# Designed miniproteins, single chains, continued (5), part 39

Each design is a single chain, and the fold is of that chain. pLDDT is the mean over its residues in the fold that is shown.

## One batch from the design tools (miniprotein)

Design m17330
Fold by ESMFold2-Fast:
Structure m17330 (fold): chain A 108 residues (1-108)
Amino acid sequence: GALEEAKKELEEAVEALKKAKTIEEAKEAALKILNAVLKILKTLDLSREATLRVIALILQFIGDLLDAKTVEEVKAATARFLREMADLLESEGYEEEAAFLRELAEKL
């Protein structure tokens, strides 16, 4: 279904970021990670409070990507975004989705 497709897109985008050799490749992969996470979130029923926190985490991540000057900084920002999103999903009862995001963050 839509969730399984989005999870596959996220895994592929994380692998692309791991293999990135330039800052431009890293930022492109990070944007694909963001898009895949957004697709996962659209399959979930989030509270109003969780939705506002999601927006705040996305804005912080975009800011981190704009400021990043190295591949390592893009990887660190992306890993943090995935972990913070996982914490949010776990608090909303999406324990399996949270575990999946944490596993991917460890690969970066």
Scores: mean pLDDT 92

Design m17331
Fold by ESMFold2-Fast:
Structure m17331 (fold): chain A 66 residues (1-66)
Amino acid sequence: SMEEIEKLAKAGDIPGLALIAATSEDPELRKKAIEAMVELGHVEGARNVALQLGDPELIEVVEKLT
């Protein structure tokens, strides 16, 4: 959920955010998890996750924010 992403972002839980980006069936939650990783300064981690998933929309989110 969005509330879980906000909670993980506030805690700085990068592995938790990466897990949501990789496993969520909701495309909006995946995008928000990637956005949160970038906002926390983990740009290369977010880019690596997006590339490993092969999701063009997640890759675009990272590029748009950097």
Scores: mean pLDDT 82

Design m17332
Fold by ESMFold2-Fast:
Structure m17332 (fold): chain A 120 residues (1-120)
Amino acid sequence: SLYERQEKLAKEIIKAKKENPEFKAFVDKMRDYLIEKYNLENFKKLPKELRLPVMVLAALLSGTTLPIPEHPNTEPILDLLEFMIKNKFDPEKVLEYLDKQTDISPELKEMIKEAIEKAK
């Protein structure tokens, strides 16, 4: 299920942060940028379809989950994070992966790309 994938990813991110301080710094900067730029007030100003994917991404980068197994836009975010973990959070590879995805909206891609660039 999507929730089981979130639980697994949250645990893998926590483990990666413990094993590599550079991974922790990168992931924490990416998370903090998303939270600061798209805080609660700004999240309310986002189109409804972008709010939940951004919240799921920020939660997972924090090593926690949102129990939303039925949300159709969650899978591309889980796929992205699985790719990031598999490729050791290499920003260049992640940016190339993101550009090739058709199931992630252009607006969401730009938000994620900005977070990655700021975390470098």
Scores: mean pLDDT 76

Design m17333
Fold by ESMFold2-Fast:
Structure m17333 (fold): chain A 89 residues (1-89)
Amino acid sequence: SQETKKKISKLMFMVTVISSEMFLRQKIVQTNPNANISEIVKQVEEDLKQLQEIEKEMKKLKAPKEIIDKIKKTIKEVQDTLKKFKSLA
């Protein structure tokens, strides 16, 4: 339905926003020696939980496999980055 397509688009936009935030956090951790890594870790953990809820909602909406696969890939990338940041905290 058109309503389902709008919901999928909104969730996809949220995934894009989180991906952009992750890129900026990686740059901060790499370039700012005074970065509060423990605070960044908390923010990444919250974004990871949000991505997992988005994946669950996309599955309920029966989103195309390609969209679900993209979200799974993003979750894996965020998990790997989180592990790296935790090693620096």
Scores: mean pLDDT 90

Design m17334
Fold by ESMFold2-Fast:
Structure m17334 (fold): chain A 92 residues (1-92)
Amino acid sequence: SAETKQEILQQALLLAAESEIYVAEKIIKNAIENNRDASLLKKAIAELDGTIARLNAIRPTAPDSLQPRLDAIIAEAEKVRAKAKEELKKKE
């Protein structure tokens, strides 16, 4: 059904978002270990901004069963983004 297809696509978007967050965490860790590379931190922040925007865009149409996972992924993305921003502030 159309509903099942939409649910599968939304679940795939959540998996993609989890992967994007994981990659961003690795970039941030690498940037921190390399004297807080500002360009890498800024890139990670911009990519996380995109991930958060995409997740928020699907939130109103996501099934109730996916809402807790969606909320958790957005919270994790915001947490990783906040860490990158704090590390960027320390760059002088």
Scores: mean pLDDT 84

Design m17335
Fold by ESMFold2-Fast:
Structure m17335 (fold): chain A 68 residues (1-68)
Amino acid sequence: MEEIAELVRRALEAAGVPEKADEYVESFIKALKEGKYDEVINGLETLREAGGDKEAVDKAIELVKKMK
């Protein structure tokens, strides 16, 4: 979870919206705790399309898939 949080922050910084990092991280961690892995993966893919760091997003998606 902590590694995913750091990757999401990195992706949001690359997209030019670092001020939203805490809100996105909190939302993703809550969804992961609730077992909503597909919802988290879809959110990360949307972040990539919005200009998030591709490597950070792809690594976060891979980690979420390993948690299933």
Scores: mean pLDDT 76

Design m17336
Fold by ESMFold2-Fast:
Structure m17336 (fold): chain A 117 residues (1-117)
Amino acid sequence: DEKKKKLEEFKKELEEFEKEYLKYLAAKKIAEYKLSEEEVKIMAEAVGVEPEELKEWARNLEEFKEKVREKAKKLDLLELLELIEEAEKHAGDTEKMEELQKRTEEFLKEKLEKHLK
């Protein structure tokens, strides 16, 4: 019913944002590590897009980074994006990663509760 529709809408918004952010991360890695054609193909398959699309994003990283941030802002997920970016900076720091995971879980819980109001 109405609550079920709101939950499905929130889930769809999160899934759409996650897909776009994963495309951005893949494009960033392609540019940063100068990945081979085969490696680009693997990344494209993992994020569910064509290799040509990821190459385009890799050539225009700043533009697509801004598009991802604007989408996060529109969906009220900017804090989630900031948590993910902080996690990237602290990859390998187990204590910091555990802290960021707890903060992410709390953020998602608060967003879910807000959507049910």
Scores: mean pLDDT 76

Design m17337
Fold by ESMFold2-Fast:
Structure m17337 (fold): chain A 69 residues (1-69)
Amino acid sequence: ATPEEIAREIAETTNPAVQVGLILRMVGLIEDGKYDEAIAYAEAIIELSTDPEVRRIAKTVLEDAKKAK
């Protein structure tokens, strides 16, 4: 999965339930050690989402993944 593929998944998603699924997917990627993919997901969500809570969670995930380098 590339940042472009991740952004496409998020952009195609207009349902709040699917947005929650994408957030959980980011957490799962970190647990699996896939930090690059988690970073890409978080960045795409921050870029595309207008929900403060969703953006806050994505930003936290981004920072945690970046710490792992």
Scores: mean pLDDT 70

Design m17338
Fold by ESMFold2-Fast:
Structure m17338 (fold): chain A 92 residues (1-92)
Amino acid sequence: STAKVQVLGEDGSVLYETPAATTKEQLKRQIAIAVVLVAEEDRASGIKITVSGNEELQKFAAEALLEEFRKQGLKAKVEIKDGTVTVTIEKE
């Protein structure tokens, strides 16, 4: 299975895309990079991770996203649907 991590703008545009990850270690590293980019970019609204055919890897991605957002002090909603993990930043 492979995972693709994208940082999304408020208009749904892709602001940044990581290299494809084939291992949990690669995916965790790419997620950490994406969350830092989201924290630094005012234009970023969230992160989208597409994972083909692997529910365990989707769940791992969702958990890693929540942990990295927590470390940055960011509040986020996570959704897992049809091979895609999406995180939307909640602005107060």
Scores: mean pLDDT 77

Design m17339
Fold by ESMFold2-Fast:
Structure m17339 (fold): chain A 62 residues (1-62)
Amino acid sequence: MDPAAKSGEAALRAGEAGDATAAAVGAHENRLIAGPSEEGERGVAAGVAGDARTAGELALKA
């Protein structure tokens, strides 16, 4: 078993799960603040998911 490959897959899955959770939290916060928070939170969530995927790809190549 290659631990680097397994770690890469786990990072990808964690990033996807985090994206959905962050979007839900952003929607909840936006209800309280009523501002541009939702789009900002979605941008951050997408960035985190993309970072996790990139890290996973690099781990698989290394």
Scores: mean pLDDT 53

Design m17340
Fold by ESMFold2-Fast:
Structure m17340 (fold): chain A 65 residues (1-65)
Amino acid sequence: LDKVIEEAATALVNNDEEGAQKAAREIGKLVPDVDPAELSLAALEAKRSKDLKKAVELLRKAVEG
C-alpha cells in the first residue's frame, strides 16, 4: 500500500495522468473502504501542491479516513 501511495503522489505532482489513474485503481482495490470522493479530493490537492512529500501525506490521510 505505501508504495502505491508514493507512486500515486509521484504521478500526480508530475502531471503523469496515466500513472495517476493506474495508482488510483490500485489504491481502490487494496483499500475498498476508502471513500472515492475523499480520495479524488486528496488527489486534486496533491496535484496542486507540486510537492511529493506533501502529496504523499495528503493521500495517506485520505486513505486512512
Scores: mean pLDDT 77

Design m17341
Fold by ESMFold2-Fast:
Structure m17341 (fold): chain A 82 residues (1-82)
Amino acid sequence: LTPEEAVERAIRSAELARKYAEEGKFDLAAQHLENAIKLLKSVDFPNKEEAIKAFEEGLQYARNGDGEKAVEAAKRAIEILK
């Protein structure tokens, strides 16, 4: 898995997490955010710490059922990785 592939997969996971959080499917949103965090931790890339923090904040909000904050954190994570 290259850093570029990991980032692309993490962006896709964040987009799915955002969609699931908007629909109130917080368990699915959390699963996708957790998978993205695992991928990003396995590679080295620019803004790694900032990106992981955004995903971890999104994961915490999704686990707490805070859909609005989970959506915003996922959007922020996508922008950091672009």
Scores: mean pLDDT 84

Design m17342
Fold by ESMFold2-Fast:
Structure m17342 (fold): chain A 72 residues (1-72)
Amino acid sequence: SELEENLERFREALDQLLSVASTLSDEELQQVLKFLEQLKEYVKKHVPPEFYERIEKEIERTKEALQKILAE
């Protein structure tokens, strides 16, 4: 379905972000983390709970990976 296709594209976009994350400065990584948190808040307000849970899981997974890069 269109919705599953959109979710898959979103996952791919997050994977691409992670692939370039090692080239970003600590300040740029902090800005990305802030953006992802704002995106999570936006999605929570505008998407049904079942889809929010799936999107939140992908965002949190990406945030954790970015935070690990910052901790290196």
Scores: mean pLDDT 82

Design m17343
Fold by ESMFold2-Fast:
Structure m17343 (fold): chain A 83 residues (1-83)
Amino acid sequence: SAEEEAKKLLEKSKELFKQGAPLEDILYYDFKALKYALEPLVEEADKEVANSELTPEQKRRYRGLKLAYDLAKGSVEELEKAR
């Protein structure tokens, strides 16, 4: 599951921190874990948006979720380029 993958990535991040790895390597796994955790929530929200009119509160939550996901995804991509 996405939660299990996120947990494995967080465990890897924690191990790297204990080993004194560079912060950029630790953050790579942290952002990757966040991306995997948010991905199924984004997929479900995208389906909801496609199938129904959203309330203003639902639209705000959707925008926030998409922003958080895009930031996590972008951070992973930038850190991968720097490795």
Scores: mean pLDDT 84

Design m17344
Fold by ESMFold2-Fast:
Structure m17344 (fold): chain A 61 residues (1-61)
Amino acid sequence: SMEEVERLLAEVEEAARANPNDLGLLLQRVVAAHQALEERGASEEERRYFGERLDAILRAL
């Protein structure tokens, strides 16, 4: 669901804001989010939305 996508994005964004120089933690959260989306069978729309929002978060760093 989009709620789950937003939860995963929030976890990545929180890691980026709380520990901006901890690239290892950020990468771990991004990998975990992608794995969760794959395991739950996220739709193409959910994956596209996640990718666009993730790109925006990473560009803001």
Scores: mean pLDDT 80

Design m17345
Fold by ESMFold2-Fast:
Structure m17345 (fold): chain A 96 residues (1-96)
Amino acid sequence: SMMEEEEKRKKALKETLELVKRVFPEAKEAIKKIEEALKQKTSEEASELLKEAYEAIKEKLEKLRKLLEEELKGKDISGWSKEEILELLEKAAKKI
């Protein structure tokens, strides 16, 4: 049970790391903090590093959010695959 929760946490962090590397490859500080969080033994230690990662990327996330609100206006994405959504995020991020 405790090992299963740890594996789930590490899987989520790996998926987050891959997403950030794909969408914001220039966000080296945020990427580094997520990589360090993945190496932590406790969720508390990981949480502090993730807060630092968020602060490092916060302005880029806000710009991406605003751009996506404009680009997705009037579009139905409910039928889109995860890969199509990721490609949209990559293309939008390159514009900020």
Scores: mean pLDDT 80

Design m17346
Fold by ESMFold2-Fast:
Parts: structure tokens; sequence; C-alpha cells
Structure m17346 (fold): chain A 105 residues (1-105)
């Protein structure tokens, strides 16, 4: 449980950093708002005493997938550079690896 909660806290902090980066790149407000909503949903699950470790990890996986789709769309629309896309996609792969390790523990 503690490792799962720590992972979700780290994921939420990483999303704050992604939001700050996207704001600095003048990304569309609707994308920033969507990532904020995803972050708030993760915070709710983190604070839910009835949520199992598996439910928390499933929500984290959904969040990573949704944020990755938004980042891919920004790249396809020419709103972020290839370097920004590679960086953010690499972060998502590390996050998925973390989820996988925790699910097997």
Amino acid sequence: MDEVNSFLETLIKNYDRIIDLLKSLNAPQEVIDKIQQIKQELQKVLNDKSASPQEKLEKAKEAVDEVTELIDKLYQEGKISIHDHILLHSMAELQRMGIYILEKS
C-alpha cells in the first residue's frame, strides 16, 4: 500500500511539472484543463481509504494512457516539438514500468 501511494504522489507531482511545461509552451488551455482533471481524479483515488492498491494502479494506468494520448495529439497538431514529444513519451514509459513492477509485487 505505501509504495502504491508513494507512486501515485510522484505521478501527481510529475503531472504538475508537465502542466507547467505545457503552459510555458503555450499549449491549448483545453489540454491543460484535461490534465488538471486527470490529476484531480488521481488525488481523489489516492485519498480514498476504501480504494484497493489494484484500483489505485488501474486509475494510474488510465491516467498515463490519457495523458499520453493528449501529448501525441499535441505533437500531431504541431503544438510541441519532437524533442518535447520524446521526453514526455519516455516519462510515460517509465510510469508504465513502475505500475507493472508494483502490480507484480
Scores: mean pLDDT 86

Design m17347
Fold by ESMFold2-Fast:
Structure m17347 (fold): chain A 77 residues (1-77)
Amino acid sequence: GQKWSALEIVEAMVDSALETFDAAGSEEGKRVVEEARPKVLELTEEILKATGSEGIAKMVGRDEMEKVFREALKRAS
């Protein structure tokens, strides 16, 4: 299988979340994800630079995206 970087995985999660809220017709949910995108990617890059670990950066970025997705769901309702 294709090997994904931490940034590629996190960016794919952001794109998937945007597609989910777009398909649901939720402009508020989509906006929450769009506003969080640069912050989540910056955090993932900072962790990668600080630790040198793709695994740690991916874990932190994924955890942050899960928090963003939960917030977007609350704002969408």
Scores: mean pLDDT 83

Design m17348
Fold by ESMFold2-Fast:
Structure m17348 (fold): chain A 83 residues (1-83)
Amino acid sequence: MLEEIQRLSEEVLPVIKANPKAKEILDETGKKMSDLTEGSEILRLMSDGYLRIADVLKETDPAASEKLRELSRLLRQRSEELE
């Protein structure tokens, strides 16, 4: 799981940074995470952020959108394991 999360994160990050709207969502998610102290809440917020980014990219980069949905699913699963 952690290796899959790491690999998907590395693959999608350049695509996110290249899209202004996707980068904005990533930056907003990071800002919200700074106010959280519980790991499960942080992972849930990251999962939601990546789903929003996937929706932005679904028409311009469907492959990256699919990887972001899988990354979101893995982060959500990890969040549930910590609860």
Scores: mean pLDDT 80

Design m17349
Fold by ESMFold2-Fast:
Structure m17349 (fold): chain A 86 residues (1-86)
Amino acid sequence: VEGLQYDAETGKFVKAPGELTKLSLDDPRSLAAAKELAKNFPDQLVQFVDAEGKAVGEPVKAKDALDKLLELQVEEGVRLLKEAVS
């Protein structure tokens, strides 16, 4: 599967050699990256990773990546809120 990496100098995604595009759940820039991928590369596969770089769930297409990112962040937020309120 062709991966993409974000090039900060050009503000664009460039092809990576055979790797999945990885987005961190703990990086606030991942929301902007997911929007850019969905707009320009909707069929590119995206793998979410945690703060330690461990894969979270299965790869999703970039067009669905924003919705999946928000879903995972909401689930984590609800979990933390329940722990804080109990």
Scores: mean pLDDT 67

Design m17350
Fold by ESMFold2-Fast:
Structure m17350 (fold): chain A 55 residues (1-55)
Amino acid sequence: MTDEEIEFYAKAAVDVIKETKGSVESAIESIKEYGPDVFTPEQLEKIINYIKENV
């Protein structure tokens, strides 16, 4: 997965959280639980940090 794809995924996650008025913590927990099957630890950290900075 490219850096552009990781950024796109992170932006989509932020948009969903904002539109649904969902819990940021719940979204991060879900990403930590299911993300390791798809993303490297470095990519997961980048996604989580993006969500924290943009929500």
Scores: mean pLDDT 76

Design m17351
Fold by ESMFold2-Fast:
Structure m17351 (fold): chain A 56 residues (1-56)
Amino acid sequence: MCDALNEYLRADDKDAACTYIYLLTGKPITDCRSMNKEQILQTARNLGLDCPAPGP
C-alpha cells in the first residue's frame, strides 16, 4: 500500500499518487499538481495514511 504511493512519487506521477490517496481516504486533494512530493506525503499522513517516509 505505502510502497505503491512511494513508487508513484518516485516516478513523478503526482496524479496517480493523489488519486491513490483519494481512493484510500475518500478525501480529494485539490491542486495536487501544484504540490511537491513532500506536501503530497504530508497530506496523506494528515488524512490518516500512516506511511513511513520514503527512504533512500
Scores: mean pLDDT 74

Design m17352
Fold by ESMFold2-Fast:
Structure m17352 (fold): chain A 79 residues (1-79)
Amino acid sequence: VAQLYLDYARAKFKELYEKAEELYKKGKISEETLEKIRKIGEETIAKTEEYLAQGDEKKAAQTILDGFEEIEKLIKEGL
């Protein structure tokens, strides 16, 4: 079950990062914004893994939601 959360988090991060890269190539977001998105994605996955290791699936799920919401906000504000 833990693997399902991590697989979802990695897939969603890949999707959002590819979208951010496309926006960067079109000059719609800065290189700084792209780098920040990458770091947030990496930190979100790492923190999710830590909570899953502790058996806290609720905090793991919330961490995924909060991290990706922050990434989506950065993409939206960067436009």
Scores: mean pLDDT 81

Design m17353
Fold by ESMFold2-Fast:
Structure m17353 (fold): chain A 59 residues (1-59)
Amino acid sequence: SMSSSQQKLVDDAMSKAKTDDQIQQIKDSTDVLKDPNSSPTQQTGSVLRLIGIILDNEL
């Protein structure tokens, strides 16, 4: 299950996405965060990917 903080991160990344590839990465990351069977490592990787997309669009 996804926390409200993770949902905010997804929403921010989606609002800043500039390419179809970035949109797909956000969708894949969101699926991992929603999956109750995802490992802590997979969840951390998804969060970092979302942060990376946000920063790429601010830098």
Scores: mean pLDDT 83

Design m17354
Fold by ESMFold2-Fast:
Structure m17354 (fold): chain A 100 residues (1-100)
Amino acid sequence: VKLGVLVQLATFGFSLGSMLRARGIPLTPEQEALVRELGRIGLEVYDMMADGGVPSEEEREELYNRMLALLQQLLAGSTGELRALIQKILDFVKLLEAGS
């Protein structure tokens, strides 16, 4: 996974909770836990970058796959506006990966 793709996914993960709240999209407790974990992993990526570090290829693949798995789990349990938003994020990330 290219660093730029990981950073974009981390940005979505970190900001997803605030985006959903701004849109007034209600979450179940299970969905809130998934969104919180996505934000935590996204912050972990930012912390690695903020210290001037560059994640290894192995670290990038691990973090990317963990975030994708959480997004897929959230998508599977979601309907309506939430599902549409998560699907758009996944489609965008897929385009970034394919274009790289």
Scores: mean pLDDT 80

Design m17355
Fold by ESMFold2-Fast:
Structure m17355 (fold): chain A 58 residues (1-58)
Amino acid sequence: METLTVSATFPDEAAARAAAERAKQAILQHPGTKSVEAEVVPNADGTATLTLTITGEV
């Protein structure tokens, strides 16, 4: 079982959430994808960090 973590910073939480939904849809279209988890953490400066954790079949 393989796990891949990807992080990116967005100008606000709404942008991060929109990106998370688009990324989850694209990743779930791949037959090897078992699960995708998205975490959005708001930063003190008003930006938000998106972390995607992708689990695939070995």
Scores: mean pLDDT 78

Design m17356
Fold by ESMFold2-Fast:
Structure m17356 (fold): chain A 78 residues (1-78)
Amino acid sequence: MEVELKDEGGKFLGVSGKTIYVENIDLRGIIFAGSLIGAPFYVVDTATGKVYKITEVNQTSGPPLENVEGTVKAELLK
């Protein structure tokens, strides 16, 4: 089922290939890094163990990083 990711005040941990690692959802970090990687890519939430396949990233503002806003659509894989 496709879901829209919501910010959880999480922490951006890093990127490896086409995978972004977070500790709870950091929506701003995912939008910024994901806009550079390009959909599709993956997000791993290390706090919950959830894995998302990101199907769409739409950045509506920014840079700079603190001004980044937008929407992210994903499929929950795990």
Scores: mean pLDDT 83

Design m17357
Fold by ESMFold2-Fast:
Formats: structure tokens, C-alpha cells, sequence
Structure m17357 (fold): chain A 91 residues (1-91)
């Protein structure tokens, strides 16, 4: 399903952020790991909602939030933009 594909994409991006963070030190690594944790939580809750038959819109909204958090963190990391990574962690 579209929602299942969205969840898979978000989980993959969270894993990519975790791997990128391992190559760094200091505050940027910390916020990258926090952003990955926030994204993982959002996606994890979306998976639980889906398993329990919650409305597709609610599952989609939460999965999209997880995806955006991971995408923002990854983009910030690849750009060397520590402020962008920090903002992603606040989602």
C-alpha cells in the first residue's frame, strides 16, 4: 500500500541519518541522532496505528512527519548545515 511504502521510505531515511551521524562528532552528531530518534518514534507510532486499523489519513500524516524529519536531517548533514540538523531534531 502507499502508506506501507511511505513507512518503508521513512525507516530507510532514519537508518541513513544514523549512519551519516556516525561519521561526525560533537553537537551536529548529537542533533542528527536526536532527529533520527524523533523520526523513528513518529514512524514507529504510524506502524502501530496501521496495525490497529487506524484511519489511513492519521497513519499517513504521522509517517509523513517521520519522513520529513529524516529528510531534513539528511539534507542538513549532507550540506554541512548544523543549524538545519538542529531544527530537524526539534520536530
Amino acid sequence: SEVEELIERAEELVREVIELAKTLEGETRLYAEIAAGVGALQVGVAKLLLKNGAPEEEVRDLAERGLRTAEAAKEGLLAGDGEAVKEAAKA
Scores: mean pLDDT 87

Design m17358
Fold by ESMFold2-Fast:
Structure m17358 (fold): chain A 70 residues (1-70)
Amino acid sequence: SEEARRAAEQFARAGAGGIEMALASEDAPADLERLLQDAQGAAQYMSDNPVLKAALEQQAEAARAALEAL
């Protein structure tokens, strides 16, 4: 839907800020896992926008790396 695409675009633009907030939260592992899942899900709505899809995939990879570094 158009709403889902808009949400995915906003999520992609949040980028590294989302990871920093997750790391500062009371439950960083759970919040990073949620961010990873959200980024992977949002990427599916960006199949017709390869730039935003790549940004979401990069954010998912960054969240995974942060989770592994905990």
Scores: mean pLDDT 75

Design m17359
Fold by ESMFold2-Fast:
Parts: C-alpha cells; sequence; structure tokens
Structure m17359 (fold): chain A 90 residues (1-90)
C-alpha cells in the first residue's frame, strides 16, 4: 500500500497538485481510498488526452485497462457495470 500512495503522490504532482501530510495519513488508514485515487489519477493522465484528440474508442479502451488492473477485487461487480456503461454510452 505504501507504493500505491507514493504513485498517487507522483501522479498528483504531475497534475500540478501536492499531497499534504494529512492527506497521506488518510490514504494510509484507508487502502481502498488510495486505490480509488490511483485509479482516477491514471485514467485522467492516460485516457483524457486521447478523448480530447477525438480518439474516443482508444480513450475508452485505455480507461477500461486501467480499471481492470487497479480496481479492488471487492468491487468486481462495479467494474463490470462501469465497462458495460462505458461501452453503451460511447
Amino acid sequence: NKEKIEEVEALLKEAGREMSEEDRAKLEKDPQLAHDMLLHARIMKESLPLAKEGRIKEAIDRALEIVKKLMPKEKAEEVKEIEKAMKEVL
């Protein structure tokens, strides 16, 4: 979990945001929050630029790859619903 918090901090820094000591402590107490933050940060970094270029299918495929790799196993049904919703809307 320490490695995931460090990756979230690095991704936030690339986006022009810094992680406070209090925010770090919250992520250490809630591993699921750390996973959710990492998922969101990676999607924004890798998928959003493709979508802005009009490469919508590639943006969706990239976001789904990130979701599949990073979502907690406890949220497996939510992952399936996200995949279905994204494919039906776009």
Scores: mean pLDDT 70

Design m17360
Fold by ESMFold2-Fast:
Structure m17360 (fold): chain A 80 residues (1-80)
Amino acid sequence: KEELLEKLKEYVDIGDELRKNPGTAPKELKRKAAELLRWLLENVPDDLAIKITQALARYDAEDTPEAREELLKFIEELVS
């Protein structure tokens, strides 16, 4: 559970960096984000994976500090 929380927070941080510099971000950072998302989808139950992907999609759509904090709180509640 702690590993899931850590990976989700890392994915959010990478997403923030990619959104800031989408054309200039290191290839390694983009690869790491893709690997983290793949790991999440492969290593969690379908119901949980759906909730996680919906929360990530909401943050990506809203792109606000409030949405980011809500995402992190949701993730922490999921792994508690």
Scores: mean pLDDT 71

Design m17361
Fold by ESMFold2-Fast:
Structure m17361 (fold): chain A 95 residues (1-95)
Amino acid sequence: MEKEKELLEKAQELLDKTREKSRKAIEAVEKEGDLEKAEELLKEAEELTKKSKEITKEMLENGSATSGSAVGVLHMGSSAEVLIAKRKIEEALKK
């Protein structure tokens, strides 16, 4: 029970950090014009998403199906945030 709660809490924290990094990456391009900063922040967000995938795997191996589904949804959210940020950066590069 405690381990499932800790993994879910870590997954949520990783999603929150990934959202923050992805948002800052978009702002670096759109508000600051700093492409290097945007790419660095995006790389950091991708590393957080990799950690989220590992937590999802651990929960699926040791937790309940319900907890596994919950962390899986959080991981999908992290992946979506990174994809959106990457697309925004690519659009800025075309100008």
Scores: mean pLDDT 80

Design m17362
Fold by ESMFold2-Fast:
Structure m17362 (fold): chain A 100 residues (1-100)
Amino acid sequence: SELLEKLEEIEKLLKEIIEKMKELGEDPALVENLERQAKKLLEEAREALEKGDKERAISTLVQLLNLAHELIELTKDNPELKEKAEEVFRLLQEMLAELR
């Protein structure tokens, strides 16, 4: 599935962003909360896509889009991480367009 492949790319990028934020000494509580939210939403999105639950998939991807927007703001002073967060946002927008 093209949508599942895009979700795997998003998962990889989110993991890279979170690991780099840990390396750069970001607040551990903030990073743990972001990691927890990302993991939960990615799992819910994957399940919805695999089951063909379009409504749940859209709802969960919108929540991931909001998380990606927060990551863009949090990484604004790091061009490499900001670019990765913007790529996550772009991939999520493409997935939402395909589902609508």
Scores: mean pLDDT 89

Design m17363
Fold by ESMFold2-Fast:
Structure m17363 (fold): chain A 57 residues (1-57)
Amino acid sequence: SMAAELEEKRKKEVEENIRKAAEEFGIPESAVQEALELVKQGKYEEAERVVVRAILE
């Protein structure tokens, strides 16, 4: 379905952004795992906040 395709696309984009940020900013593995687990739960905004916090703190 179109909704499932859009959700799959968003999930891949968020996961790619997290992995790219981890590589570029040296984010701790614990923060990466926390963010990826939130993505699996559909909590994309919370996952983004975890990544941003890890970069800034």
Scores: mean pLDDT 79

Design m17364
Fold by ESMFold2-Fast:
Structure m17364 (fold): chain A 83 residues (1-83)
Amino acid sequence: TAGKEGAEKGAKAGKEGNPEEATRLANEGSNKAEKAGDVQGSMAAGTAAMGAAVGVTIAKLTGDEKLGAELAAKAAEAGAEAA
């Protein structure tokens, strides 16, 4: 599903230390799932995107981009499991 794929790609980007890309990929998956009528996949990917955005904020506030990336990856993985 597009939602699951977006959340999984977001999780991978988060693990690679790119929480902004994680947010973008999860949002893209959410939008594609919604367009396809996959409400559950859309919600799961949307939740992953919100988690990734929180990770970005934490990275900016603490200066610890690794911590932000880890939190973004965990949120995206949780979204992928829910999808």
Scores: mean pLDDT 70

